# Designed miniproteins, single chains, continued (3): the designs that were tried, part 80

Each design is a single chain, and the fold is of that chain. pLDDT is the mean over its residues in the fold that is shown.

## One batch from the design tools (miniprotein)

Design m10761
Fold by ESMFold2-Fast:
Structure m10761 (fold): chain A 68 residues (1-68)
Amino acid sequence: EEIARKAEELADKAIQYVKEGNLFEAEVWVALGLIYLAIGKIANDSPEALARAEEAVTRAQKALDEAK
């Protein structure tokens, strides 16, 4: 649960950077969120926490792509 929750937190940070127009920083945080999401899946973290993290990372990636 702690790994998946970290991925969600990283994705939320990425969205804030997109809102600020800092697209480079946003890309770094999206990449970190994806890495933590992958680690959480490998570690067999909470399915509910992983689902929330995946949704958050997906939203962050979409926000970043739309801002480009």
Scores: mean pLDDT 80

Design m10762
Fold by ESMFold2-Fast:
Structure m10762 (fold): chain A 100 residues (1-100)
Amino acid sequence: DLSPEELKQKLLLQKFLLEVEDIVAKAIELAPEKKKELIELLHELVKAGEDLFKTKSEEAREAFKEAAEKLIKLLEEIDKELAEKLQELFEKFEKEWEAI
């Protein structure tokens, strides 16, 4: 059984990752040639997020941030609005995660 804090963290991470999946799906529609790279960076972000939830370490938090930044950079090459949406979503996630 998860503590109330761990349940909040799990739900916050799941919500964030679902919204990122939607952004990536839209990016693939706009730039099908970047599908492989987008999926690889999405998988890197998912793994980093799972590690962050499991370990709660500063190293895992930095890896999660780096994975998000890589995906944002690729999105900037495809669509500025999608990149800005992910950046805002990530900033909101960091604030909400720290508040738990």
Scores: mean pLDDT 90

Design m10763
Fold by ESMFold2-Fast:
Structure m10763 (fold): chain A 73 residues (1-73)
Amino acid sequence: KLDLPITEESIDAAVEAARRAGATPEQLEKLREILKKNLGKPLIDAAKAMREAGVDPEVVRAATLAASIANLE
């Protein structure tokens, strides 16, 4: 669910998933910055910002999915 709010936990999960999807250290740093700037905002806003920043669609998808799951128990 992409309308879930971004939390510190979801940021860590997203960055780890992006790393596993082949993101470079530079891309990981950019992703973390985008997510931190959007703390408390819907995840869909961060996903749009990542795509606009030129992050690979596969990396964005993996990061977004992991962030969504991190908010579930």
Scores: mean pLDDT 76

Design m10764
Fold by ESMFold2-Fast:
Structure m10764 (fold): chain A 117 residues (1-117)
Amino acid sequence: MKPESIEEAVDTLIEKYERGEISLEPVVEAYLILAAANEVFPGLFDKELERLREVVLKHLSQETVDRLARATAIGLKPFFELMTKEEIEKDVLGVLAILAGLEPPYEGFLTRLYRAS
């Protein structure tokens, strides 16, 4: 199934995790990617970040999450700085789809990178 929105992709990711269909790692990766994008366009993913953060903080300390977010931002923020808000929303949706085990509705640079891993 192809998700139609970032909210739908995040919903699917959390639901699959709660059902034991996926591990915590894709949920953490989704949070870290959205956090890095949100540093380039503040407020863009606040709602989705809050929902993912609630799941992640049940298992990881705030200190660990902050360290992972900083490391991820170093790697991803330069790519997001080269993109428009619309390009980020489309490519991030594709990545979230892959992390949730869904078919991506759009394949940008980051979507293709995550499909290869």
Scores: mean pLDDT 83

Design m10765
Fold by ESMFold2-Fast:
Structure m10765 (fold): chain A 94 residues (1-94)
Amino acid sequence: MKDTLLSVLTLSKRRVKELGKRTGDPENAEKALKLLDELEKAIEKEDYEKVEEILKKLEKLSRESPSPELAQLLSATVKSLKQILEDDGIKLKI
C-alpha cells in the first residue's frame, strides 16, 4: 500500500510541474507541489490524520484553480489516493 501511494505521488508531482509550466497557473502548481511533499512525509510516518488534512487541502486547491488541467489532475490524485487508503482499510472523512 505505502509503495503504491508513493508511486502515485511521484507521478502526480511530475505532472504538476509540467502543467505549471504549460497552463499559466504556476502559483497553484507550486502550492500543489508543496502539499504533495508534505503528503509524502505524512505517508512515510503513517500519520493518516495529517494525510486526510492534506488531501482536503489538495481538493480545495483543485476547486480554486482556474486551470482545468491542474484542477482535474489534483482531483484525480485525491480520488486515487483515497481509494488506495480505503482499499487498505483506512477510512477517510473526505
Scores: mean pLDDT 79

Design m10766
Fold by ESMFold2-Fast:
Structure m10766 (fold): chain A 75 residues (1-75)
Amino acid sequence: LPSKKEIEEALRIAEEILDRLNQGDIEGALRLVREGKERYPDIFSALNESKLTPENREVQIVAVASLVSVLRRLL
């Protein structure tokens, strides 16, 4: 189970991923998803980097926004 501090750091990463996706920066979002999976695999396991494409951007925005909402509720 992640600590409150780990949830706060994961939330920062998730919010930055969301910002990158909203800007159309798929490559920047992909790097942050990889970082999140490496640092907090249990939190970011649901995000699929192979689905992080320009065609799937809207679906990925919804997925990351949902993760942000869940992490905010855990704090």
Scores: mean pLDDT 82

Design m10767
Fold by ESMFold2-Fast:
Formats: structure tokens, sequence, C-alpha cells
Structure m10767 (fold): chain A 63 residues (1-63)
């Protein structure tokens, strides 16, 4: 799905060195594509609070 592709893209970007803010945006975009994805929502909130980018992006990808 577009949501799965969004989550995967966020995870690959985080592994390549994208920061927490970029990961938060990726997680939020994934949540907007699939509003039932509670992990993507959690990732967006954690990323906005400065959580590690890979952890944030992984939550979006796993949901």
Amino acid sequence: SDAEKSGRAALEAAKAGAGSAAAAVGAYDTFQLDPENEKAREGALLGAAGAPAEEVARLAYEG
C-alpha cells in the first residue's frame, strides 16, 4: 500500500542518516495515508519530541 511504501521510505531515510524531525514527518505522512496505524501516530509524536530517527521510522514501518 502507499502507507507501507511511506513507512519503508522513512525507515530507509533514517538508516541513511535522516534526523528525528524528518522521521517524524515520515511517520505522520504514513499515519495520514492509514489513519488506523497507531504505531505511525506514536512514531510522529516521539520524533517531534526528539526520539532517535530509526526508532521513529521503524514504528511507522511496522504499523
Scores: mean pLDDT 81

Design m10768
Fold by ESMFold2-Fast:
Structure m10768 (fold): chain A 76 residues (1-76)
Amino acid sequence: SSLQQTKNILVTALGLMQRSRFDEALSLLDEGLEQLKDKSPLSTAGLLLMRSVVLYAQGRYEEAQRDEDKALELLK
């Protein structure tokens, strides 16, 4: 299910981030966003928020802000 898939992606991404494996976390989140896009707004918002944290860690602040804005729009 999309909910179980989203949970697996978020837990794995968090583990990668804890190990400073930011590029791998970003790749995983990008794949999850492609698979879940337009199927679950809540799941997409969760993945976008996690990706924004990775982007901030990489100094990619404008891309991080765009993901936060997109997530907020999906949650309204």
Scores: mean pLDDT 86

Design m10769
Fold by ESMFold2-Fast:
Structure m10769 (fold): chain A 94 residues (1-94)
Amino acid sequence: GDYQEFILDVAAGQERAFDYDIRQAGQYRIIARNLGDAGAVAIQVYDAAGRLLGQLVVRAGAQASFLLDLQAGQYRIRVRAGAATRVQIRIIRL
């Protein structure tokens, strides 16, 4: 399966977002790790129309994942942090 990794620095109370192209339709695992030692991080995935497809909250020092069935197309991933942190996001096609 395809593998992609992103590292994001997010300030306290801030949102960072990035666009991601899915080239092959299929089941994808989205894994987020909060590398910080304080606060939680919210991860949300949207389609090109702005519809929320999935979300998770990751506590300080924790990792969480969810599965999405995605069609080929553009998606937007938003990351919001309660405290300044570094977030690792991995996207894996199953």
Scores: mean pLDDT 87

Design m10770
Fold by ESMFold2-Fast:
Structure m10770 (fold): chain A 76 residues (1-76)
Amino acid sequence: SMEEELLKETIEKLEEMKEKVPSMSIEEIYELVRETEEYIKEVYPKLSDEERKKLTEKVEEFGKYVAKVLEELKAK
């Protein structure tokens, strides 16, 4: 379905962003988080309940990863 395709593309974007995060400055990471949050807000209501659960899990994983990287950057 179009919803499954949208979910797949959204997850792929999150994975691409995770790859970029370690090479970014703190300010660039905050900007990326803002852009990601806006994108997820637009995608989320277009998905089924099952797909929303999958996206929520991936978003939580992304958020935890970003928080860890930010903590490591702030410690330096």
Scores: mean pLDDT 82

Design m10771
Fold by ESMFold2-Fast:
Structure m10771 (fold): chain A 94 residues (1-94)
Amino acid sequence: MERSGPAVATFVFDEETREEREKVKEELLKAEGYEAVEIIEKNDEPNTVVFIKLYIEDGKVKEVLEYEVKKVKNKEELEKIVKEKEEEFLKEVE
């Protein structure tokens, strides 16, 4: 498909998501998402959530549309925020 849409990548910087984050970074590098990987690396701090909106075309990251960084106080709050944001983005994306 030549025309893709915005996609959202969510990164949670805690010990439990470390392996998953490394896999996603590898996928982003394969998709030439170098800017997105740099944003993730620069914001790799404990108890941090990074939401990145990407424009994807032909399986490659063409542009980082926007990103936001949120600090959380504990892991329970972090998990809840991730689920709420992912559901919100999924419902609002067309």
Scores: mean pLDDT 68

Design m10772
Fold by ESMFold2-Fast:
Structure m10772 (fold): chain A 93 residues (1-93)
Amino acid sequence: SDEELITQFQKALADAGVASPLSLVQALVKAYKGEDLSSDDIETLRRFASVPENELDSFITEIKNAANPEEVAAIVKKYQDKDITETFKSLLS
């Protein structure tokens, strides 16, 4: 069920150290299931998963191809860690 998936995603994201407002979890579950994403879902992924707009299609494809919620959490963490690294580079330059 969607409620079970939401619970599994919340646990996987928390275990990965990812802050996960319910809106982010819902958008990730939709992407994982291959469902159509609304403009609000896209905005949520862009803002809370730290995905650049030009990388959204690649990000959504990676989520859709993930085998389990733990892989989705790892993908989100990868994008967040990239954003942090670019921020630190900007501060050092």
Scores: mean pLDDT 79

Design m10773
Fold by ESMFold2-Fast:
Structure m10773 (fold): chain A 83 residues (1-83)
Amino acid sequence: MEELKKKALEKADEIAQRVRELLDQGKTPDEVAEELKDILGPEMAERVGEVLREAQAKGLTKEQIADLVAGEVYGYLLEKESE
């Protein structure tokens, strides 16, 4: 269990870092979601896009947005691994 949690957390952080880089390039939430489809699949990429839109609407920083994305991806990966 701990090994799976560590692996999921590392992958979530990696995805969050990529999201931050794309936002730094001026990418929109929709463009970021499109870039992540190949990595996360369309369902999770769509969820990330939704989180990004909501976070930007709330005026969150890129760092705070990346943290939220990490949490969403982490939860998704744990759910997938438990199947």
Scores: mean pLDDT 79

Design m10774
Fold by ESMFold2-Fast:
Structure m10774 (fold): chain A 73 residues (1-73)
Amino acid sequence: MVDPRDTDPVPPVEFVPGKTYTAEEKVGMLRDKIPSDATLTVVGDNGIKISGVGSSIGRARVLLKELEEKLKS
């Protein structure tokens, strides 16, 4: 709410500590970082489903957990 944001179009992939993100935002931030073989889908209000090949699912899960830990921090 109160933020000295400059009126400038910036990529919506920016992670700012102190800002709460929804499942949709988390999925968006991770789509570029996870392997192409893995897909993140928002389910329900705040759920995220991971699909893909086993190894890609594992990596996506690790990235999601790490992101969630940072956001929870």
Scores: mean pLDDT 66

Design m10775
Fold by ESMFold2-Fast:
Structure m10775 (fold): chain A 83 residues (1-83)
Amino acid sequence: DEAEVEEQLAKHRETIETKAEELKKSMEKLGVTVEELRKKLEEEYKKALEELKKLGEKAEKLIKLLDKSYEIYLEALEEMEKL
């Protein structure tokens, strides 16, 4: 039932929002901004990508997973900024 899935997702979303708000407050206390996290994420992504590229064809699937993970983290950071 799609209604049950939507209700479960809404509950999960509320839990994530509560945890994200707590994380944002913790970051503010430490003087860390979402912008600083975004820059660090970009640096780590580029580093990991360069290391995986050195492995050649064996790393093609890992590179695709890294790209996908980077996109998910960027979306999460954008949502954190909106809180």
Scores: mean pLDDT 71

Design m10776
Fold by ESMFold2-Fast:
Structure m10776 (fold): chain A 80 residues (1-80)
Amino acid sequence: SDEEIKEVIEKIAELLKEMGVDEETVEGLRDVLLELIEKKDYKSLLEELKRLKELVEKYFPEAKETIELIEEAIKLVEEA
């Protein structure tokens, strides 16, 4: 559901802040992802989440919990 996707996105945002990503960047990302949900643009949402996963894996490869939450968000969007 959209509610489950939003919940996982909020958890991802908090973990990104804990990892040291600046608050403005995290807020900008959150706003984009939430706007895509409101527009029901699941194709663009899926592409943005896959992009985020690649960036986290590249720059924060030890951030297993963040990567797992992004994978959960991707799965929820694919099932939407």
Scores: mean pLDDT 86

Design m10777
Fold by ESMFold2-Fast:
Structure m10777 (fold): chain A 92 residues (1-92)
Amino acid sequence: GAAAHEEALALMAEMLALTREVAGEEAVDAAIRAAGRAYEEALATESPVEAHLKGLEALVETAVEAIKDPEAAERVRELGERAIELTRESYA
């Protein structure tokens, strides 16, 4: 539904803002590039919905890997995983 989609976008924005603060612009750029690559690769074998979700998974994983502070990395993972869950719910 629309509410789940809006909440997912807000959580994703918060996750990217935190990643930028603790790991810098280069980490955000790398995460976005990883998401785009994963999405395009998944489109060859998956539905557009599953491709989008795989893109978001790559975004979150790449952002978490760029963060050296374990507390910040865990917060980014929490925000990203919840955003992915809500994105999946928005397609149901």
Scores: mean pLDDT 87

Design m10778
Fold by ESMFold2-Fast:
Structure m10778 (fold): chain A 90 residues (1-90)
Amino acid sequence: AREAELLAARPEVEEELANETNPDRRLQARLVLEGIEAVERGEVSTEEAEARVEERLLDALLEKAKAEGSMSAEKEALAAARRAEIAARR
């Protein structure tokens, strides 16, 4: 059921990626599309694809924070907690 819903979302995600101008949202749409394509190829489960997208998006947000000088111990702690939540859903 969830796999079929994810695969059915592909045209909407492709349209979002084509029309979105915000770089953070474009990155999210691109990562989601990559996840959908991996599921379509039978390379990963829906749950694994979702986990990979969330992990890569989190890594990208942390790298952006480091580059902008806005990184903090609080952000690092929240990121570690988020990674644990993602791992627990696998």
Scores: mean pLDDT 78

Design m10779
Fold by ESMFold2-Fast:
Structure m10779 (fold): chain A 84 residues (1-84)
Amino acid sequence: SEEALRKAEQALLKAFRAIDEGNYDEAIKYLNQALEAVESLPDPDPEAIEALRKAIEAVKNGDFEKAKEYVSEALGAVRRALAR
């Protein structure tokens, strides 16, 4: 649904800011919210799910620049779905 996609987009934007500000626990919280929103779709984009899972793992591993790259990939996938 558009509502779930917009919820995912908002959570991803909050996650990106949290990573940039060094609030890594908040980043993981928002990434999990985005993942739940994407997984709630009847036809979830596997690219978005994979990027979100990799972003969460990157934050946990301290790879913050890589985490931001994966958040950007997930944002791209979510925004492509919204543009239809």
Scores: mean pLDDT 88

Design m10780
Fold by ESMFold2-Fast:
Structure m10780 (fold): chain A 94 residues (1-94)
Amino acid sequence: MIVDKDSVTVEYKGFKVTVTATLYSDGIVRVEVKVENLETGETKTDSAIVKLKPGESATVTFTFHFEANGKTITVQVTVTVNEDGSITVEAKVL
């Protein structure tokens, strides 16, 4: 069962980056990153998981690398799981 879910969208130099973090009742956190090239419509995705204990609070940072238009796009994702079971996600393009 999903406990909480948060998402953030950032636009960077003609790319749209959407990050979604989902917390499950078993303590699994799934992070999904989608990068869209707004000129070509090309889409690339990546994902990661971390396994926490149910009810555990934590801050976890993920780094994702995408190759687009001959350049590497680096997306840093910070996920915070709070003691009340809420989740927040922040994203930076480096």
Scores: mean pLDDT 81

Design m10781
Fold by ESMFold2-Fast:
Structure m10781 (fold): chain A 81 residues (1-81)
Amino acid sequence: SSVDKLLTMLESVLGVDLSKQKVSLAQFNRALVLLGKLAGLDIAPAKSKREAAENLARLGEASNLPISLAEAEEIVNKYVE
Protein backbone atom coordinates (compact mmCIF):
# COMPACT_ATOMS: atom_id res chain seq x y z
CA SER A 1 0.00 0.00 0.00
CA SER A 2 1.01 3.67 -0.32
CA VAL A 3 0.98 3.94 3.50
CA ASP A 4 3.43 1.01 3.88
CA LYS A 5 5.78 2.42 1.20
CA LEU A 6 5.76 5.90 2.78
CA LEU A 7 6.47 4.36 6.22
CA THR A 8 9.41 2.42 4.72
CA MET A 9 10.80 5.66 3.20
CA LEU A 10 10.40 7.49 6.55
CA GLU A 11 12.07 4.63 8.48
CA SER A 12 15.01 4.59 6.02
CA VAL A 13 15.67 8.32 6.61
CA LEU A 14 14.98 8.27 10.39
CA GLY A 15 17.14 5.16 10.91
CA VAL A 16 14.51 3.69 13.26
CA ASP A 17 11.82 1.00 13.26
CA LEU A 18 8.60 2.98 13.76
CA SER A 19 6.77 -0.22 14.81
CA LYS A 20 9.01 -0.24 17.95
CA GLN A 21 9.42 3.44 18.87
CA LYS A 22 7.93 6.89 18.36
CA VAL A 23 9.97 9.85 17.10
CA SER A 24 9.84 13.54 18.06
CA LEU A 25 8.11 16.09 15.81
CA ALA A 26 11.59 17.60 15.14
CA GLN A 27 12.95 14.22 13.92
CA PHE A 28 9.83 13.66 11.78
CA ASN A 29 10.20 17.17 10.28
CA ARG A 30 13.84 16.47 9.32
CA ALA A 31 12.75 13.27 7.51
CA LEU A 32 9.87 15.04 5.70
CA VAL A 33 12.10 17.97 4.61
CA LEU A 34 14.77 15.57 3.27
CA LEU A 35 12.25 13.32 1.46
CA GLY A 36 10.52 16.44 0.14
CA LYS A 37 13.78 17.67 -1.42
CA LEU A 38 14.25 14.26 -3.08
CA ALA A 39 10.66 14.45 -4.46
CA GLY A 40 11.12 18.04 -5.75
CA LEU A 41 9.05 19.64 -2.96
CA ASP A 42 9.94 22.56 -0.71
CA ILE A 43 8.41 21.50 2.62
CA ALA A 44 8.37 23.96 5.53
CA PRO A 45 8.93 22.31 8.94
CA ALA A 46 5.61 21.65 10.68
CA LYS A 47 4.80 23.44 13.95
CA SER A 48 2.05 20.90 14.85
CA LYS A 49 1.05 17.29 14.17
CA ARG A 50 -1.69 18.62 11.86
CA GLU A 51 0.86 20.48 9.70
CA ALA A 52 3.12 17.37 9.74
CA ALA A 53 0.18 15.29 8.43
CA GLU A 54 -0.48 17.88 5.69
CA ASN A 55 3.22 17.74 4.71
CA LEU A 56 3.14 13.91 4.68
CA ALA A 57 0.06 13.88 2.40
CA ARG A 58 1.82 16.33 0.01
CA LEU A 59 4.94 14.14 0.02
CA GLY A 60 2.81 11.08 -0.79
CA GLU A 61 1.17 12.86 -3.75
CA ALA A 62 4.56 14.02 -5.13
CA SER A 63 6.04 10.51 -4.69
CA ASN A 64 3.12 8.84 -6.57
CA LEU A 65 2.11 7.22 -3.26
CA PRO A 66 -1.12 9.14 -2.57
CA ILE A 67 -2.65 8.91 0.89
CA SER A 68 -5.61 10.80 2.33
CA LEU A 69 -5.12 13.53 4.95
CA ALA A 70 -6.96 11.23 7.41
CA GLU A 71 -4.40 8.42 6.75
CA ALA A 72 -1.54 10.93 7.16
CA GLU A 73 -3.04 12.14 10.48
CA GLU A 74 -3.32 8.51 11.68
CA ILE A 75 0.38 7.92 10.83
CA VAL A 76 1.50 11.10 12.62
CA ASN A 77 -0.67 10.40 15.72
CA LYS A 78 0.61 6.79 15.89
CA TYR A 79 4.37 7.38 15.35
CA VAL A 80 5.11 10.97 16.52
CA GLU A 81 5.37 11.97 20.22
Scores: mean pLDDT 87

Design m10782
Fold by ESMFold2-Fast:
Structure m10782 (fold): chain A 77 residues (1-77)
Amino acid sequence: SMEERKKKLVEEQLELAKKELETIEDPELREKVEKLIEEAEKAYKEGDYDKALKKLVEAGVLIGMELIKKGLDKIFP
C-alpha cells in the first residue's frame, strides 16, 4: 500500500538523518536539524507519515541551504 511505502521511506530517512546529524559541526544548524528529526520521529510514532516526511524534507533543505551558503562565503568573502 502507499501508506506502507511511506512508512518504509520515513524509517530509512530517519536512520539517514540521524547519521547525518552526527556529522554536523555547526551547533545552530545541528539544533535545528535535531528538532526536525525529533518532530518527524513523533509524527512517525503517531502514524502520520506525511508529516514525518515533511519534517525530514525541511531538515534536508536546511542542510542543503547551509552547504550552498558556505560555498558562496568561500567565493565571495
Scores: mean pLDDT 81

Design m10783
Fold by ESMFold2-Fast:
Structure m10783 (fold): chain A 104 residues (1-104)
Amino acid sequence: MPATATAVVEAEMPESLSPEEIRKIAEEAARAAEKAARDTARRLGAEIHKLTVTVEVEGHRVTVSVSVEAPTREDALAMARAAARAAAETLEKAGGKVTRVTVE
């Protein structure tokens, strides 16, 4: 049965970064998450029924939220986990401290 998995990655960005720099990094993290989910879908031979990636920036805190609907729960979770990992890696490379990663 089709299933939805969600992932949330939160990071605290360095205070040395401007709001514009943080926004660009957050957008890069979102693109990396989407790419990782799609690459995982191709490796699994699974279709993505729905993929939503949302970014929130509050001062120096960045939240990347991913929602994936796939043919099975296992496929959806694999895609969501890959997306979360890619987002976290992108934020960490920019000097961010990842404070939370949740996948369900």
Scores: mean pLDDT 88

Design m10784
Fold by ESMFold2-Fast:
Structure m10784 (fold): chain A 62 residues (1-62)
Amino acid sequence: SLEERFFEAMTKDYVLSEETRKKILEALKKKAEENPNFTLQDFVDAITELDLKEGDSIKINP
């Protein structure tokens, strides 16, 4: 799906826990269901709204 492709493209350099990945994908799917004209901005908003905790195992690959 479009939202899953955006997720993969934007998080390809991240090491994510299964729980964090699931949270992001669920947020993206909800945004896509609410807005049939899902955009990159909707993806960014979904990620920002999650306010991921330090323990969520996100690490940017340098």
Scores: mean pLDDT 61

Design m10785
Fold by ESMFold2-Fast:
Formats: sequence, structure tokens, C-alpha cells
Structure m10785 (fold): chain A 71 residues (1-71)
Amino acid sequence: DAKIKADLQAQIAALQKQIDELEKQKKKLMEELKKAPKNKVAQKVGEVLHTLGDIIDLQLQIQRLQQQLAA
């Protein structure tokens, strides 16, 4: 069904835009980590890992939608 495929493609595109925004945030956090004082390194590492986790979750959602689109 062309309508179902269009809806799935739109959802994939929306999730990809969210990943792009999180990737920009991750790059900013990594630059902050490079400049962080010793007593703040652990906190900044935690922030980077949290953002990476969010990106992975969205990538898994895209994979599921791509599998539905391929069926």
C-alpha cells in the first residue's frame, strides 16, 4: 500500500532528523569534555553516554520501521 509506505518513510525521516540533532549535541558535549576540569570529567562522560544511548534507541526504531517498509 503506497499510503502505508509513505507514512513509514515520513516516520523514518522524522527520527533521522532527531538523530541529527542529538549528534550535534554529542559533538558539543565532547568538546566540553575536552575542556572539562578534572573534577567534572566523570559528569561530562555521563552526559555523552546518555546522548549516545538516545541515538542508539532512535536507530533501533528506524531499523524496525525499515523492516516494515521492506516487507
Scores: mean pLDDT 85

Design m10786
Fold by ESMFold2-Fast:
Structure m10786 (fold): chain A 91 residues (1-91)
Amino acid sequence: MEAARAEAKAAFEALKAGTLAPEALRAAVARLAEAEARAARAAGLELPSDEEIAAAAERLRALLVAAGVAPELAEAAARGFREGYLAGRRA
């Protein structure tokens, strides 16, 4: 969990610097989301539905665009979030 969060933080710092590729951001966000979903599952917490995960991913995309993040990077982050959360939920 902490390693995945550190990777996501580093990815967001690279995003601010304009050096982050969309694929790298997607992968980092997916790893963080998967780790969070696995931790929630291990703790016995109810995981969000597929619809709730999709809605959260869309909100993340919209918030990043509103914050000035390039649309392609915001889309990559939203895709990573959904992919990672669904992967962690299935495990």
Scores: mean pLDDT 76

Design m10787
Fold by ESMFold2-Fast:
Parts: sequence; C-alpha cells; structure tokens
Structure m10787 (fold): chain A 80 residues (1-80)
Amino acid sequence: MHKEEVEEVKKLILEGAEDPSLELSEEEKEKLEKIVKDPSPINIEARKEVATWLLDKRLELNPNAPQEDIEAARAKVEAL
C-alpha cells in the first residue's frame, strides 16, 4: 500500500460524507469520519468497503456523473 493512495481514498470518503446529493444522515457521516481518522491496518479494509459503497451510491443517484472520475477513484480504492 502506498501513502498517496491511502490519502486519496480518505479524501474520497470525506468528500462523500460532505456530498449533499447522497442525503447521508449525521450518524452515517460520523461513521465515515471515524473510518478516515482511525490509522489502524484493520481499518484499511473498512475504508475500501466504504469508498466502494460511496462510488456505487453516486452511480445509482447520478448515472450521468463523470464515469472517468468514478473509475479512477475505484482503481485507487482497489489499489489499497
């Protein structure tokens, strides 16, 4: 795992938590922030799952979203 990929996935999760189009609850946003803040190795798998879920949710809510950006983000998540 490279540090750059970890930081980009963290950014993706935080951006998803702040995305009003996803209509996330405050509890869901808090869970996402906790996943980003926890540096433990076991939390890396949780970050993968959450980032994948956010990308899938964005695709479901807006199928016209920039597919290239979504695919690039997905590749970074899978690289973890």
Scores: mean pLDDT 69

Design m10788
Fold by ESMFold2-Fast:
Structure m10788 (fold): chain A 69 residues (1-69)
Amino acid sequence: MVDEKEVAIALAEIALAIVRNAYKQGKISKETEQKAIDYLNQAIKAAEEGNVEEALSLIRKALKIADEG
């Protein structure tokens, strides 16, 4: 089984695809996309450092921003 760190990285990558697709569909602004991507890049770094809880928190922030536009 993959460890929790690898799962968090995979979730961040899925969230990144969701954010990019939302922008492509015109659902969010370019500023919102850039902000969400920044949080997701921070989430990947946190996961790589073993801080899975922080990574998941950052993923949630990115998706909330993308949902709000």
Scores: mean pLDDT 82

Design m10789
Fold by ESMFold2-Fast:
Structure m10789 (fold): chain A 92 residues (1-92)
Amino acid sequence: ATEEERRASVLAAVRSLVEDLVARARAEGVTDPARLRELVAEGLREAAAVARAIPDPARLLAEGLEEVARLLREEGLAPEEAVAALEARLRA
């Protein structure tokens, strides 16, 4: 796969995981946006730690997961905004 295809695959994987974590939190009755962001960021950090344990192929995925978690936790972005910010960064 090309570097562009790898970046697109990473973005798709990050977006899918964010959507799954958001859906899970909402299914559990989480309506507070701050609590939603905390739960999604925690799940992404756990996924990033797992990805980091896999040599080489998962490094870009781990970095993407951690950046979205940082944007959620430290900059207070909504999940979809944090994914959009990662997408912009990967295209730059």
Scores: mean pLDDT 79

Design m10790
Fold by ESMFold2-Fast:
Structure m10790 (fold): chain A 81 residues (1-81)
Amino acid sequence: MKVLVIDANKMSPKEAVEKVLKEKPDVVIVYGKTKEKAESGKEGLITLLQARGVDPSKIKFIAAESKEEAEKLKEELLKKN
């Protein structure tokens, strides 16, 4: 399973889309300074991926409230396999 972590505060939606297209992850974890910022970043990324012909239902998207939470979620997902 491939897990990709995206910083919604530092990475633009365009950069995030290109990274998803290159890495082809099963799970994308988006984090920001707040949960609301992470959710907004997640929604923007999904919209842009749809515009690039990606089916978002094939990828699991998770919003995290911090970098630490995002890294913990990634580690837990990788341990399950």
Scores: mean pLDDT 82

Design m10791
Fold by ESMFold2-Fast:
Structure m10791 (fold): chain A 81 residues (1-81)
Amino acid sequence: DAMPYVKALVTAEPEEIAAIIASIPEELRELVLTTALQLRTNLEGRAALVRAAPPELHEALLAVARQTLSPEDFARVAALV
């Protein structure tokens, strides 16, 4: 079940994100991270999630951000990563 991890990541402080990501089963990690990214309301929180993610998922997460954010907001997130 991915929902407990999604809820934890959406409400996590930046310092907690890496530990939560490490606790997610590998098979759920991309789904959880892409879902949590879309549900976080602030750009700093979205950037913190991308920074804490495994490098192999950064392209997928930035692609989701590019599709779901305005060009201006995407540029702000990308600058913080």
Scores: mean pLDDT 79

Design m10792
Fold by ESMFold2-Fast:
Structure m10792 (fold): chain A 88 residues (1-88)
Amino acid sequence: SKKERAFELIDELLKDESEGLKEQVKKILEESGLLETLPEEKWPPLVEFILELIQNPLSEEEAIKLARELGLSDETARKLLETFKKLF
């Protein structure tokens, strides 16, 4: 499934990170609904964006700027920020 492939990608990208951090990234990505709407080629920049949200307090302006640098839309950035705030 797409979820299984995304979770395997997260485990590989974050292999040196804690299990708790991996679980947080997986939860945000799943709850955002973006796995259903974005192609698999966009999953690595999504993981990078989510990791930055968890590790650093970002304003909406800073988050949108980072998303643009990663090739993600403003809508994607806002969706991930909203999901993060609902879960944490």
Scores: mean pLDDT 82

Design m10793
Fold by ESMFold2-Fast:
Structure m10793 (fold): chain A 79 residues (1-79)
Amino acid sequence: SPSMTDVVLQSIDRTKAHIKQTFDKDIADRANAELDRLREDFLRQSRGASPQQQTILAFRTMGEVVDIILKAKQEQKKK
């Protein structure tokens, strides 16, 4: 069964694919670069984390994913 870490990573990867399909290339490339950084930070912080800490990190990370999507939507509308 997938761990909480696996679920978060899969969600980021799906979001990257969705952003690439949905937004102009310049906006998608910037948003996906932020998601790549977020993915790396999440993996680093998840090492040695307890199950409770991993749950908190997952919620925080998914909040950051939402912020990245909303920023991309705002940039697309300004174009």
Scores: mean pLDDT 88

Design m10794
Fold by ESMFold2-Fast:
Structure m10794 (fold): chain A 64 residues (1-64)
Amino acid sequence: GREEAIRLVQEALGVSREKAEKMVEGIKTLIEEMGEEVAIKFAVANTGMSEEVAREVVEYLKKE
């Protein structure tokens, strides 16, 4: 879920919990407004995370 997505972002990017929470919230909004593939591509382009990490973050956010 959301907590697993936050932890993954922190581990992958070395960012604070506060920054990871903001990134995860942004990705969640993109999934809801534009769909998962657009959210993945936007996360990769704007945060520098790998496509594999971005897909895992999206998968955690789909499990509630």
Scores: mean pLDDT 82

Design m10795
Fold by ESMFold2-Fast:
Structure m10795 (fold): chain A 62 residues (1-62)
Amino acid sequence: GPAAEARARALAERARRSVLAGGGSEEGWQKTADGAREAVLAGGDGLTATRAGARALIESGG
C-alpha cells in the first residue's frame, strides 16, 4: 500500500546516499534501491530491507 511504498522509497534513498558516499556506482545503488523496495513491500522491516539491498549491491558489483 502507499505507506509501505513510501517507506520503501525512504529506505532506498538512504541506501543510495550510502552507496554514492562510499564511491559506489549508479547501477549499484539502483540494485540496492530495488532490493529495499521489494523487501518492504513483501512485509519486511528496515533490517530486512537493508539486507536485501546489500545483497543486491554485492550481486551487481561482482
Scores: mean pLDDT 65

